# Designed miniproteins, single chains, continued (3), part 47

Each design is a single chain, and the fold is of that chain. pLDDT is the mean over its residues in the fold that is shown.

## One batch from the design tools (miniprotein)

Design m9612
Fold by ESMFold2-Fast:
Structure m9612 (fold): chain A 63 residues (1-63)
Amino acid sequence: SQELLEAARAGQIGAVMRLLSEDPSLIFDRNEEGQTPGEIASEEGHHELGFILELARLELLRA
């Protein structure tokens, strides 16, 4: 949903963690430009959050 993408854009790590705890599949959500939550976080300067989100996405893809 858009809620995770907006939380990632704003760097709201608490909201991001809550949303992913409720539904881990939200990590595969993309905006209209095809960007992942991790890519959006990194673009907005939240590089550590962006790295963690992309790592989580890759790990979930391998499971």
Scores: mean pLDDT 82

Design m9613
Fold by ESMFold2-Fast:
Structure m9613 (fold): chain A 92 residues (1-92)
Amino acid sequence: SPQAEVDALVDELEKQMAQLKEQALQAKTKEELEAVKQQVDQLMADFKAKLKEIASKMPQTAENARLYTAASIRGIGLETDILLLIRKKLKE
């Protein structure tokens, strides 16, 4: 189902983002923080591409549109949390 595919994609994103957030917290240099940022950017690009692929293959219903929108918002929230942490550490 669209729900199951999107849920699996979001679960994977949450796990990978949690690992990257831990790497950002442990980062000791600006180079390590920039490396985490590059990994976040790549992970988000892959997530957005997969989400669009799922959306293109499923029926265009209001229910499915809400599902994809919720997943997109969740992804942006996860990305923002890590990027704000990186920004704070880069200014210190």
Scores: mean pLDDT 88

Design m9614
Fold by ESMFold2-Fast:
Structure m9614 (fold): chain A 113 residues (1-113)
Amino acid sequence: MERAKKAREAAKEAVDKANELFDKGKITPEQAVEALREVLEKYLSPDIVEKVEQIARELFKEAKSDEDILRAVQMAALYAMALALGEEISVEELKNDPQKAQEKVLEAIRKAE
């Protein structure tokens, strides 16, 4: 129960920080990685944080717009929730079917709460 709550809180705060940077008219990959790391390390284990940071950095390297960076943060946050709940989601699944990945995470949260 606490694990699901922490994962949801971490994901929401990370996305909110990214949106705040986006609303200010500029977000860089470095700022997005820092914001994501700072939020996740408050709520999740170091192992999960390291895995999420690695995936986020790979996604941010391919980002060419602020919108791409924001989408990458949303995907990284969803991946963090999945790992925290013991759900297996691949980066390819997140990219190719983000709705299915999101539904899987929401179902895991409902079962854990």
Scores: mean pLDDT 73

Design m9615
Fold by ESMFold2-Fast:
Structure m9615 (fold): chain A 77 residues (1-77)
Amino acid sequence: DEAARLAAQLEAEAAALEAELKQAEGDAIREISDTASADEEAGKTVGAQKSEEVRRKAAEVEARIAALRAEAAAIRA
């Protein structure tokens, strides 16, 4: 069943992107925390920059995840 296999691959791809996004968010929080521990003012600057970067990336990745899941659902239908 090629359709079921393709749909499963698209869902796996979406899940992988979701995991990557969560990892990137965690990494950003850690980097902000580490920078703030060494220099509070530097931590504020890095925090602002990383928040913007993560929000932008999250929007792009979430749109891709939604598209992949919609495609998988259409194949299964």
Scores: mean pLDDT 80

Design m9616
Fold by ESMFold2-Fast:
Structure m9616 (fold): chain A 82 residues (1-82)
Amino acid sequence: KALDSLAEAAIELAKNPKQRKAFERAVDYLASAAISYGNVKSKEEAIERLRKAGERIIQETPENADLVREGLERALAKVEAA
């Protein structure tokens, strides 16, 4: 649920160039939520959930795909390092 809610927030924030800082925070919260999920399930499942969230964000805002991919790569690196 937390990952889904944060993905919705990231989609809306990505559409607004004035909210880039808020978008970065939403991506950081996605990473934190994925790490918490991984502690209960597995790191592999956390990475899968985070990738699915990233795919959805890109599909909902394809004009911002590069911004979303960059954020997702940073979030995935944090999950992998945890």
Scores: mean pLDDT 81

Design m9617
Fold by ESMFold2-Fast:
Structure m9617 (fold): chain A 65 residues (1-65)
Amino acid sequence: SPEVEEIARLLVESGFVTPEAARRVAQFLVDAGITLDELRRLIEETKGKTREEFYQRLVRLVASK
């Protein structure tokens, strides 16, 4: 879907997710109810932080759904 492709692209551009994993991660996030705007906000808030911190916050965001 266009949303999955856009989320996958954003994940790769953030540097937190590899191109090989991006589509699978994006599909999981869409299925979990995470929107493109929520992911953009998360990436902005974790800019300059570690990959581990990004994933911890992502897990909490998914758990909040």
Scores: mean pLDDT 83

Design m9618
Fold by ESMFold2-Fast:
Structure m9618 (fold): chain A 80 residues (1-80)
Amino acid sequence: SALLEQLRELIEKMEKLLKEKKYEEALELASEFLPQLVAQAPELFPAVKALVGQLRTKKSLEEMAELVLNFLKEVEEQLS
């Protein structure tokens, strides 16, 4: 429940930052959360690893931020 609440708050903050085109700030915020997510839900480690690999293939901060936001929304649906 606490993890799900923190995840939902992160999603809301990231959506706001993306609307403001603050992609780097959104990515920094997510990067601080992902280790906590893996610590509390170790089964998500392979998915987080795959996400990091996909981020290396993106050419823009916008595409990276959108990819991370979509990943977090999918995780929120799985934990709901």
Scores: mean pLDDT 86

Design m9619
Fold by ESMFold2-Fast:
Structure m9619 (fold): chain A 82 residues (1-82)
Amino acid sequence: MSTDEVAQLIYNYLKSLGLNPDFNWIKNQVSGLSQSERQQIVDKINSNPSVVDLLQTLPGIDKEKAEKIVKELKERGSKAPL
């Protein structure tokens, strides 16, 4: 799978959860991944993971970093609740 295909899947998934991710940031995270690691991300998205669990599939992102990224993505995208 291409970097753009995997980045688009992650972008669409995060958008579906009401987050506002940067596509270029996601693409940069994915660009260093092997085909096997890219397939693991696709499989994980299909299992409807938490954002924290999904982000931990990216290189250098532990649980603490994933939680900080989720907070940042939420702060950029305000969904008005009912």
Scores: mean pLDDT 73

Design m9620
Fold by ESMFold2-Fast:
Structure m9620 (fold): chain A 64 residues (1-64)
Amino acid sequence: KEELEKEYKEMMEKVGPLYFGMKSEAVKELQEWLKEKGYDPGEIDGVFDENLLKAMVKYEQSLL
C-alpha cells in the first residue's frame, strides 16, 4: 500500500497540474500504471480525460 502510494505520488509529480484535454508522456505513463493496477483509464493516448479521472478517483478511494 505505502509502496503504491509512493509510485502514484511520483507519477503525479511528473504530470504536474491536471486539466482536461492536456496531452503529455507523463499522462500516458499514468494511464499505463493505472491499467496495470486494475483501474481502467480508457485509451492509453496520453490525454487527460474523464475516463482517466474516474480511474484515478477509484484508485484513491481504494486507499481509504
Scores: mean pLDDT 77

Design m9621
Fold by ESMFold2-Fast:
Structure m9621 (fold): chain A 68 residues (1-68)
Amino acid sequence: MMEEKGRKFGEEMAKVVKGTEVPEGIDEEKIRRSIADAGVLQAEREYGEEGGEAAREVLEKALKELEK
């Protein structure tokens, strides 16, 4: 249950990461990584280690998709 909740939270945070408009000249990879890292920490606080790991997996995948 907590893993599923963390995964869903990660999916919502992935939408934020993908939808974040980064101004030209700003390191967008660094900004998107910071948002993703904050999301993982929030998921761990809310849903425990299992939820945090699930959110991390979703967010890492989203970051990789943005590299293409």
Scores: mean pLDDT 79

Design m9622
Fold by ESMFold2-Fast:
Structure m9622 (fold): chain A 87 residues (1-87)
Amino acid sequence: LEKKKEIFELISELYRIKKGILAATDPAEIQRLKDEAISIANKLKEIYPEYKEKIDSYVEGIRKATTKDEIVQLIDEIIKIANEALK
């Protein structure tokens, strides 16, 4: 039950970051939002260590991503993991 609340908060933050990425025009703002997404992904990894390898892969993808579409797609994959963890 406690873990579910924490996951809902992380999912909410990822949706906020996704919206921010899509609206951002400043490369520095995009980098800040990428860093925030990585931080949230690492928190999810602490809650569900069984997803560590998959989350680490998506984090590396976010670091290397050069387009908003790539970043958003990777955030969506992390949200999908969080939603699977809620079941």
Scores: mean pLDDT 83

Design m9623
Fold by ESMFold2-Fast:
Structure m9623 (fold): chain A 66 residues (1-66)
Amino acid sequence: DDVEKLRKHGEKAIAALRKAGASEEDIEAVRRTIEEEIERVRKGEMSLEEAIKRVDDAAVRAIVRT
């Protein structure tokens, strides 16, 4: 299940952001990206691989912004 894999990947990304000291605003932004990409994968508009990349890119930006 691609949605389940993406959700678990997102949970690990959020946990890593919390450990790195990201702000709650940045964590919420990444959480919203995760839900948005989950919906795209569920609708068949995005592959799991592309969705994971977008979540990872958002998490990296959250770290460098704070």
Scores: mean pLDDT 81

Design m9624
Fold by ESMFold2-Fast:
Structure m9624 (fold): chain A 85 residues (1-85)
Amino acid sequence: PPPLSPLEQALWSLGLGLLLREEAGELSEELARAMRRAAENARRLRAGEPPAEEDAESPVSLEEALALAERHYEPVRAALEEKER
């Protein structure tokens, strides 16, 4: 399959982060930081802006990042449930 676009990569990272949180039962500081970064990158790319630099502070709150992840994770969750049937 073709490589994911930058936006698809950011949304995938958010969905993967939410899945890892569900499996671990908790959200690590490192995972939370990565999810906030992915949410900021998704926001910027949707606005037509380039992704943020790796070391740049993310203005997106963890709550906003989790909300975005949940909205984009629903299709991924449905695909995982279909596989488990």
Scores: mean pLDDT 67

Design m9625
Fold by ESMFold2-Fast:
Structure m9625 (fold): chain A 80 residues (1-80)
Amino acid sequence: HMKEIQEKILEEIEKKKTAILINSPDGAEAHKLLKQAEAAIRAGKFDEAIKILEKMREISSPNGAELIDDLIKKIKELIK
């Protein structure tokens, strides 16, 4: 069920949001990208959400990038 997958992804984002933002050198840009990723997930545009998270990973600290990588991996597993 597509809505169930969307809900699980959004829950994972919410759980990791604070940790990702704390580990971001540019909190404003990170917050903007997270909102865009969440909007893409709600629209069922999972590939778009992954691309947004990949951009966020590039501007993150190493610790933040690891958290984002785990999130991307989880999304890819859920949408199979």
Scores: mean pLDDT 82

Design m9626
Fold by ESMFold2-Fast:
Structure m9626 (fold): chain A 61 residues (1-61)
Amino acid sequence: MDAAQRLASILNKIAQNYPGVSVTVQGDRVILSGTSSTFDPSYGRQLADRLGVTLINNVTL
């Protein structure tokens, strides 16, 4: 089972509450991009660590 796809699926559900944020999968990495003043990247980072997936957070204010 692809852990990166699982993480991306979870993060996409969260990102639905943040219209400026997008989630992409590139190989074994998940990339967060876009802009949001209210998005908390710490939760996504903790999920990535738990699933053993590399998360790159490029969400800006």
Scores: mean pLDDT 77

Design m9627
Fold by ESMFold2-Fast:
Structure m9627 (fold): chain A 60 residues (1-60)
Amino acid sequence: MEEIAQRAEQLVAGVATLVSDGVLSEGMVNAAREAIAQLKELDPERGERLLAELDAAVAA
């Protein structure tokens, strides 16, 4: 679980950093969504929180 959670958190942070620089990486967003989907199967609350963070970062 922690390995999946760490990967999801790193990918979300990476997306947020790139979006703040004016770059939207669809590959990284897709990778983050896949990692979050796996995390939601193990820890739904943590996965939903990270999905909300990803969606907020992409919307900014």
Scores: mean pLDDT 79

Design m9628
Fold by ESMFold2-Fast:
Structure m9628 (fold): chain A 68 residues (1-68)
Amino acid sequence: GKLLEEITKILEETDNPQEGAAQVIELLRKKGLSTEESIKLLKEVIERTDNEVARHAALIAALELLRE
C-alpha cells in the first residue's frame, strides 16, 4: 500500500538507523495506526528490503513500539 511505500522510502533514504526509526514512528503515530498495525507494516519492510540500514532502522522502530 501507499503507506508501506512511504515507510520504505524513509528508511532506505536514511544513513542513520536511529533517526530513520524515529521518523517512521512519528509518521505511524500521525496516521493513527495501532502498535499491532505498525509492527505488521515494519515486519513487511524488513522482509522486503535488501537495504541493511533500512532493515536495522525498521527493527529499532519495532522494538521501540513494543516497549511503549
Scores: mean pLDDT 83

Design m9629
Fold by ESMFold2-Fast:
Structure m9629 (fold): chain A 73 residues (1-73)
Amino acid sequence: MTPAERAELLARQAESLAKVAEILGDTDLAKQMREVAERARKAAEEGNSKEVDELTKQVRDLADKVNDAMLAA
């Protein structure tokens, strides 16, 4: 995949996780994931591979938090 394709996929993943966080009532987590999605879209437009790699790590950490929230609900 190109960096732009990876960033678009990452943005879609972050938005999906933000919706799950909203359903669970974790509005702070949802906001953080929407911010990551916005940053991923900008990285896609810029072709910024380093930013995409950083955001990939952040999405993984936030996904773990969503999973923990689901288990606690």
Scores: mean pLDDT 79

Design m9630
Fold by ESMFold2-Fast:
Structure m9630 (fold): chain A 73 residues (1-73)
Amino acid sequence: SKEIKELLEEIKELLKEIDPENAEEKYKVLLERLKNDKSSDQEKLDYLKAILEQLKKGKEDREKKKKEEEELE
């Protein structure tokens, strides 16, 4: 699916931004999970969208903590 490929690429880029040291390994694990997943394309899309939203929230939470730490200095 084109949509699955687009979501995977976006997740890959976010992983590189959030955790560059572990990004490649995390992405590889995700690809392996999807390769062995017997779920429908819709379930795979929903799963990838959930991961993407979780990663986006993690990035926002990290940026918020960084701002809070800067206010304490």
Scores: mean pLDDT 76

Design m9631
Fold by ESMFold2-Fast:
Structure m9631 (fold): chain A 81 residues (1-81)
Amino acid sequence: SEALEYIKEIEKLVEENKSLSEEERRQIVIETTALALRYIGAEIQLELAEEKGDEEEKKKAEKELEEVKKELEELIEKLKK
């Protein structure tokens, strides 16, 4: 799962950043979990839209995946400083 790959990358960056407080680590875990759940939800919506042949719902799910991927990538970039 691509969502799991993003989680692993973020976990690695958090582990490597020894300057993060426990509160900052908790906040990052909460944000990462929320984004991962949105990602999984969008994957499910995309699969259902493809099964139904619903082009409009497929485009909506693809847009949501793109937006969640962008937010995950922005979080990764922020953690890299």
Scores: mean pLDDT 83

Design m9632
Fold by ESMFold2-Fast:
Structure m9632 (fold): chain A 77 residues (1-77)
Amino acid sequence: MKEELVKEIEERLKELEGDPAAVAMLARHIGELTGVPVDLSASTEELIRRAVEAARRASVEVLEKALEGAKKLVEMV
């Protein structure tokens, strides 16, 4: 279950890869939920990597909230 949520988050981030602002917003959201600092000045690729690593350390409840945020961002793009 947790691995499936992490995979879904990674897939949503990859869908947003063409929009650096959307990736930064989602990475910030995951950072806020997990308590992991996110450097928004990092490259899009680095932000995706760090967000996925933060997600892997999070609880299922936090991952579900992060995934809802990711789905909303994909719908807005």
Scores: mean pLDDT 73

Design m9633
Fold by ESMFold2-Fast:
Structure m9633 (fold): chain A 63 residues (1-63)
Amino acid sequence: SRIDDILGRLQGYISQGKFDKAAELLKDELAKMSREEQLELLDILRELKYPDVIIKAAEEALK
């Protein structure tokens, strides 16, 4: 799925310590999503305990 693809790419950057690139990717992808899809992705990031910097980037993009 689109969400699974995004999660895989985010995890790739995070595992390399590239948190800024992960946050940029997340913001770009969220901008292409409906509000419902944005909230679904945010909930998944929270459930999977993603780094705070990534969760904050998602929350800021949803304002």
Scores: mean pLDDT 85

Design m9634
Fold by ESMFold2-Fast:
Structure m9634 (fold): chain A 92 residues (1-92)
Amino acid sequence: LARGEVVDDTTIRIELEVPEEAQDVVLKALRDYAAKHPGVKVEETEQPGRFVVTVTAPSREEARQLAADVMLAIVKALEDAGIDVTLGDLPR
């Protein structure tokens, strides 16, 4: 399950609740993406499978696009691993 919140015009917070079988794949995809994109921060919470992704960009449009790109990267990683998990929709 993915839940997103618009913090301000340039910042979007995405909370991910990921089943145990997908946790390693999603966490790896998130960390790999964050390493290439300075505006993306990934936090692992004390609850297994609960991750927080903070996306910051120069504009609202760029922040929304970057958040969508993060979710697409997760979906592709899950497809490549053969894991059929739906994370839900991003906030609009």
Scores: mean pLDDT 75

Design m9635
Fold by ESMFold2-Fast:
Structure m9635 (fold): chain A 110 residues (1-110)
Amino acid sequence: MEERLRELVERLRELGAEEAARAVEEAARHAGPEVGLLVAEAALHVVENKNLEEALELGKEAVRLAAEQGKEEAIGAIIEALGHAARVGDSQEARDVAGEVGTEAARLLA
C-alpha cells in the first residue's frame, strides 16, 4: 500500500502537480495510506482529465473515511489535493469534480 502511494505521488510530480502531491501526502499523514491512495488516484484522473466519474467516487470515499476517523485536517488536505489537481487539469469538468468533493465534505461535517 505505502509503495503504491509513493508511486502515485511521484507520478503527480512528474505531471507538474507538485502541490497536489504534497496535499496527498498530508492526507495520508493524517488519515493513513488508504485515504492517501484514494486521493492520489482521484488527483491523477483529474490532472489527466480522464475517468472523472471514478475520480469523483474516489474523492468522496476518501472524505467519508477521513470524516469517520474525525480527521478534519485530512479532509482539508483532500480538498486541497483535488483543487490543485483541477488547476493542472485546466478543464471545467476537472474543477467540477473538486467542487463536488468539497460539497460532500461540507455535508459530512454538518
Scores: mean pLDDT 88

Design m9636
Fold by ESMFold2-Fast:
Structure m9636 (fold): chain A 76 residues (1-76)
Amino acid sequence: MTAVEKVAEEVIDIVGSALPTTFDSTTSQEEKVKEAIYMFENNQPRAGIPQEVVDQIVAKAKKNGISSKTLVAALT
């Protein structure tokens, strides 16, 4: 697994843990990807997701030298 794929997986896990209860256990991978992309591109929390979670995603991407374009490509 590449560093990009590993970071993408970690981002999906972070977003999945922070998503509101309206997203059940059957929430599709595509839904989680869309939320992760939105948070990463806009640097804004959604649906009760705190700014700290967005900051963690941005920091993780920067630490691994991953651009939003590269992360989006790995998540789609």
Scores: mean pLDDT 64

Design m9637
Fold by ESMFold2-Fast:
Structure m9637 (fold): chain A 92 residues (1-92)
Amino acid sequence: SYEESLDRLFERLSPDGSGYVDRETFLKEFYRLRFGREPTEEELAKLNEFVDNALKRHGLEEPEPGKLSREQLRAVLDDYLLFSPDGDLNFI
C-alpha cells in the first residue's frame, strides 16, 4: 500500500532508528516512488513549500532544520491525500 511503501522508505532513510530523516532526501525519494523520476528543482521547491504549509497548519515545527519526524511526515501525508487523492501535484 501507499503508507506501507512510505513506512519502508522512512525506515530505509532513517537506519539509526532515530525517527528522523533528511527532508530533501526524503522528498526526492517520495517523488521518485510516486512518479518514477527525479523532481526538478522547481518541483522540489514546490514540495518544500507544501511541507512548510502543512506543518504550519498542524502546529508542528521541524525538530531540527532540514529534518522530518514521523509525526511531521504523517501530517504532510494527511494534507497531501486530502488535497490530492490521486497523487497529483497540481495543488502545489
Scores: mean pLDDT 69

Design m9638
Fold by ESMFold2-Fast:
Structure m9638 (fold): chain A 69 residues (1-69)
Amino acid sequence: AMAEAEARRLVDEAAKLVNEIKNPFYVAEATLHLIDAIIALNLPVSPEEKLATARRALERVKEIYEKEK
């Protein structure tokens, strides 16, 4: 299913951004959003719900990343 593949791709992008954050508190905040998306990928929820959660996680991680710049 393309939705699950896309969700996995977005989670991978979020993880890469978390690795670029230097401030430990921002890393913790970003990691919590990433964990939510990873949990959703392993739950028996629809591919669409997995994708929506992954999109939200990436958006939140991007917001945190931009705050550090």
Scores: mean pLDDT 82

Design m9639
Fold by ESMFold2-Fast:
Structure m9639 (fold): chain A 82 residues (1-82)
Amino acid sequence: MEKFREELREQFREAAASGKPARVGALAIFEGDPEKAKEEMREILLEEAREEGLEVVDIEVTVLAQRGKRYVIGVAALVRPA
């Protein structure tokens, strides 16, 4: 999750600096329960957006691929200055 958090943080800093609505997105690879992974990804996204003073307008979390217990999960969000 560290790389996922870092990618979001960088995008949120850019969005905050722009002062405009922005679309943000990142991918993560998980093993195990995809519902827990989705929940963790939402929490990270909300935390990082809040730290940059951004309001999250919309969040989409999607399983993009699966092989056995390995999942590629994508998150996309629309953010704007709070």
Scores: mean pLDDT 83

Design m9640
Fold by ESMFold2-Fast:
Structure m9640 (fold): chain A 95 residues (1-95)
Amino acid sequence: MMSEKEKAIETATDILERLRRLIEQRVPLEDFEQEMGKAIRTLTGLLYRSSDPETRKLLQEVLKKLLQVGEAVRQGDFERALQLLDEALELLKKS
């Protein structure tokens, strides 16, 4: 059966892969910030609804990396932004 953790991983992975495409395509900063805001809201909602401590820790780590991704994009450091995002995606895939 689909676990709470598996559902959270699937949702988070979809969101992060979408953000990765935006960075790769060098979408205007304003459009990226809008999508980032939606991503943070969705993942924060999942975190607040999660009762499983492993799922909560995973989502907290992903959110932490996502904040760093946003900072890197704002600074024009797209290499670091992609690296951080790929690390978050790998964390989700291995979990």
Scores: mean pLDDT 84

Design m9641
Fold by ESMFold2-Fast:
Structure m9641 (fold): chain A 68 residues (1-68)
Amino acid sequence: SMEEENEKLREEIIELMKKNGLPEENIKRFQDVADWLRENESLESTKIVLEWAKKELEEKLKEQEKLA
């Protein structure tokens, strides 16, 4: 279901953040945004935003790796 897909996307984003040593404060901010989306937006809109967020995070992490 889309609910399961959204939870999977959320977990994948959190795992990426943790794996790459992002501050707990940044992870908490993401969780707060994801919770807000769940409460205020449709499942479809939430999925679009989470897919976008994952792509943006992956791109930023690749840039960070080049500087390390």
Scores: mean pLDDT 81

Design m9642
Fold by ESMFold2-Fast:
Structure m9642 (fold): chain A 74 residues (1-74)
Amino acid sequence: SAFDRLMALLMRAMEEGRLSPAEAAELLAAFRDVAATLSPEEVARMGAGLVEFARSLGLEDVAAAIEAETRRLL
């Protein structure tokens, strides 16, 4: 599922402290797929959580991409 794919990528980022550009693109794709099943309020909350997660790992480019995608989805 899209959720399982998202969780796998988050665990990998946590273990390695990084995401490749391809993994970051897949994370955004998984986020979009999950967001399609959620309300706007749930999308905003999930997006904010993913941004906080990315920033906690020092992945500023990924955090910015998630913020932009969250705004696009709302």
Scores: mean pLDDT 84

Design m9643
Fold by ESMFold2-Fast:
Structure m9643 (fold): chain A 102 residues (1-102)
Amino acid sequence: KVKEEIEKLAKELEEVIEELYKEEDTKKIVELANKAVALVGKMETLYKFYPNEEIKELLKEQLRRLIEALEWAKEKSKDDENAVVQFELLIRHLEAKLKELE
């Protein structure tokens, strides 16, 4: 059940990441970025309650993919200073989570 829940969250996150790459409207990109970060937070919560090496590696992989997608979103949104700052903060937050996982 927990493995199925995490796999479901990972699939939802992959869909959001795909939408991040396709979206051109900065406001919608920011909304998608926040949704992706919330999904990662749910995966992290499940990992904390059910520590497992497979879950840890999946979480690390998803964090790396999301960081890459947000770097691209930041580049797409470079004309919007407020959006750039929000993406930088989200990227730093996710990088800190990744470091905690080693």
Scores: mean pLDDT 85

Design m9644
Fold by ESMFold2-Fast:
Structure m9644 (fold): chain A 73 residues (1-73)
Amino acid sequence: AKYSVELSKAIVEAMAKLNLDDDTAKKVSEVIQTKVSQNKDLKGEELLNAIRDVVADAALANAVTEAIEKILS
């Protein structure tokens, strides 16, 4: 419960700070929600890799990944 709430909040904050385009922000949110819902035992590493797969801009993908990694630590 706490992990999911913190992760969701971190994603919203990261998207706001990084000015993600609507399509990319939607894809990131959908992937995270889907992975969390399907895999209660999901490792943070798997989630971070899924984010990188949907964010085409490498610098933006790294920034999103770093923000989420900080929450998962």
Scores: mean pLDDT 66

Design m9645
Fold by ESMFold2-Fast:
Structure m9645 (fold): chain A 68 residues (1-68)
Amino acid sequence: MAGEEALRLTAERAAGLSEEDRDLAMAYTANLLLDPERARALTEAHMGRPVSEEQAAIAEEAVAEALA
């Protein structure tokens, strides 16, 4: 399933990040699958911190590849 694949890809690519940064990348990936237009704002509101460019790139690339 494409959503499961996206989460798997993010988990693999975020393995080198801190646990906190990995959790943020995973949350952003899940939100991208549900509501791509509001995903970043929803993730930042829920997690109480900004999504970094590195975390965003990992999540967005994972979702794009999984949905291809």
Scores: mean pLDDT 83

Design m9646
Fold by ESMFold2-Fast:
Structure m9646 (fold): chain A 70 residues (1-70)
Amino acid sequence: SMYDGKARLEERIKKAEEAASNGDVEAVEKILQHEQELLELARKVGADPESIAMLEETVKKLQELLEKAK
């Protein structure tokens, strides 16, 4: 469900936050790359606007975490 998807996105953000806190830039980059691929796929298959918005927000958050980890 949509709520299950949000919970899984939040879990991936938490993993990225932990990696960033440890200075593990490579781990944050890998998580960001995976989420960008999911966003591109969602746009390609015509996912609903809410799902796309959630993925866009997640990618933005991961980009901010990557900059903080540097």
Scores: mean pLDDT 80

Design m9647
Fold by ESMFold2-Fast:
Structure m9647 (fold): chain A 75 residues (1-75)
Amino acid sequence: MDELIEAIKPGMTRAEVEQLIADAFGLSPEQARITLRTLVQLALLPEEALSDDYVLTEGDVKRLKRALRIASRPP
């Protein structure tokens, strides 16, 4: 999880984020894309993040890293 959190950076494309999610969680590319869609539905990413032309902003990265840290905290 720490590797995923550190790997997410501003300027990354949708495809790069999907690849990081796939690698971190052992998901297929299709499952990683569904995960990204879910992040948009949860308002963690804007709808534009689903396009190939979108690049992550610093705000997007901070929001994703916060959500991942909360979800990955050990009990």
Scores: mean pLDDT 74

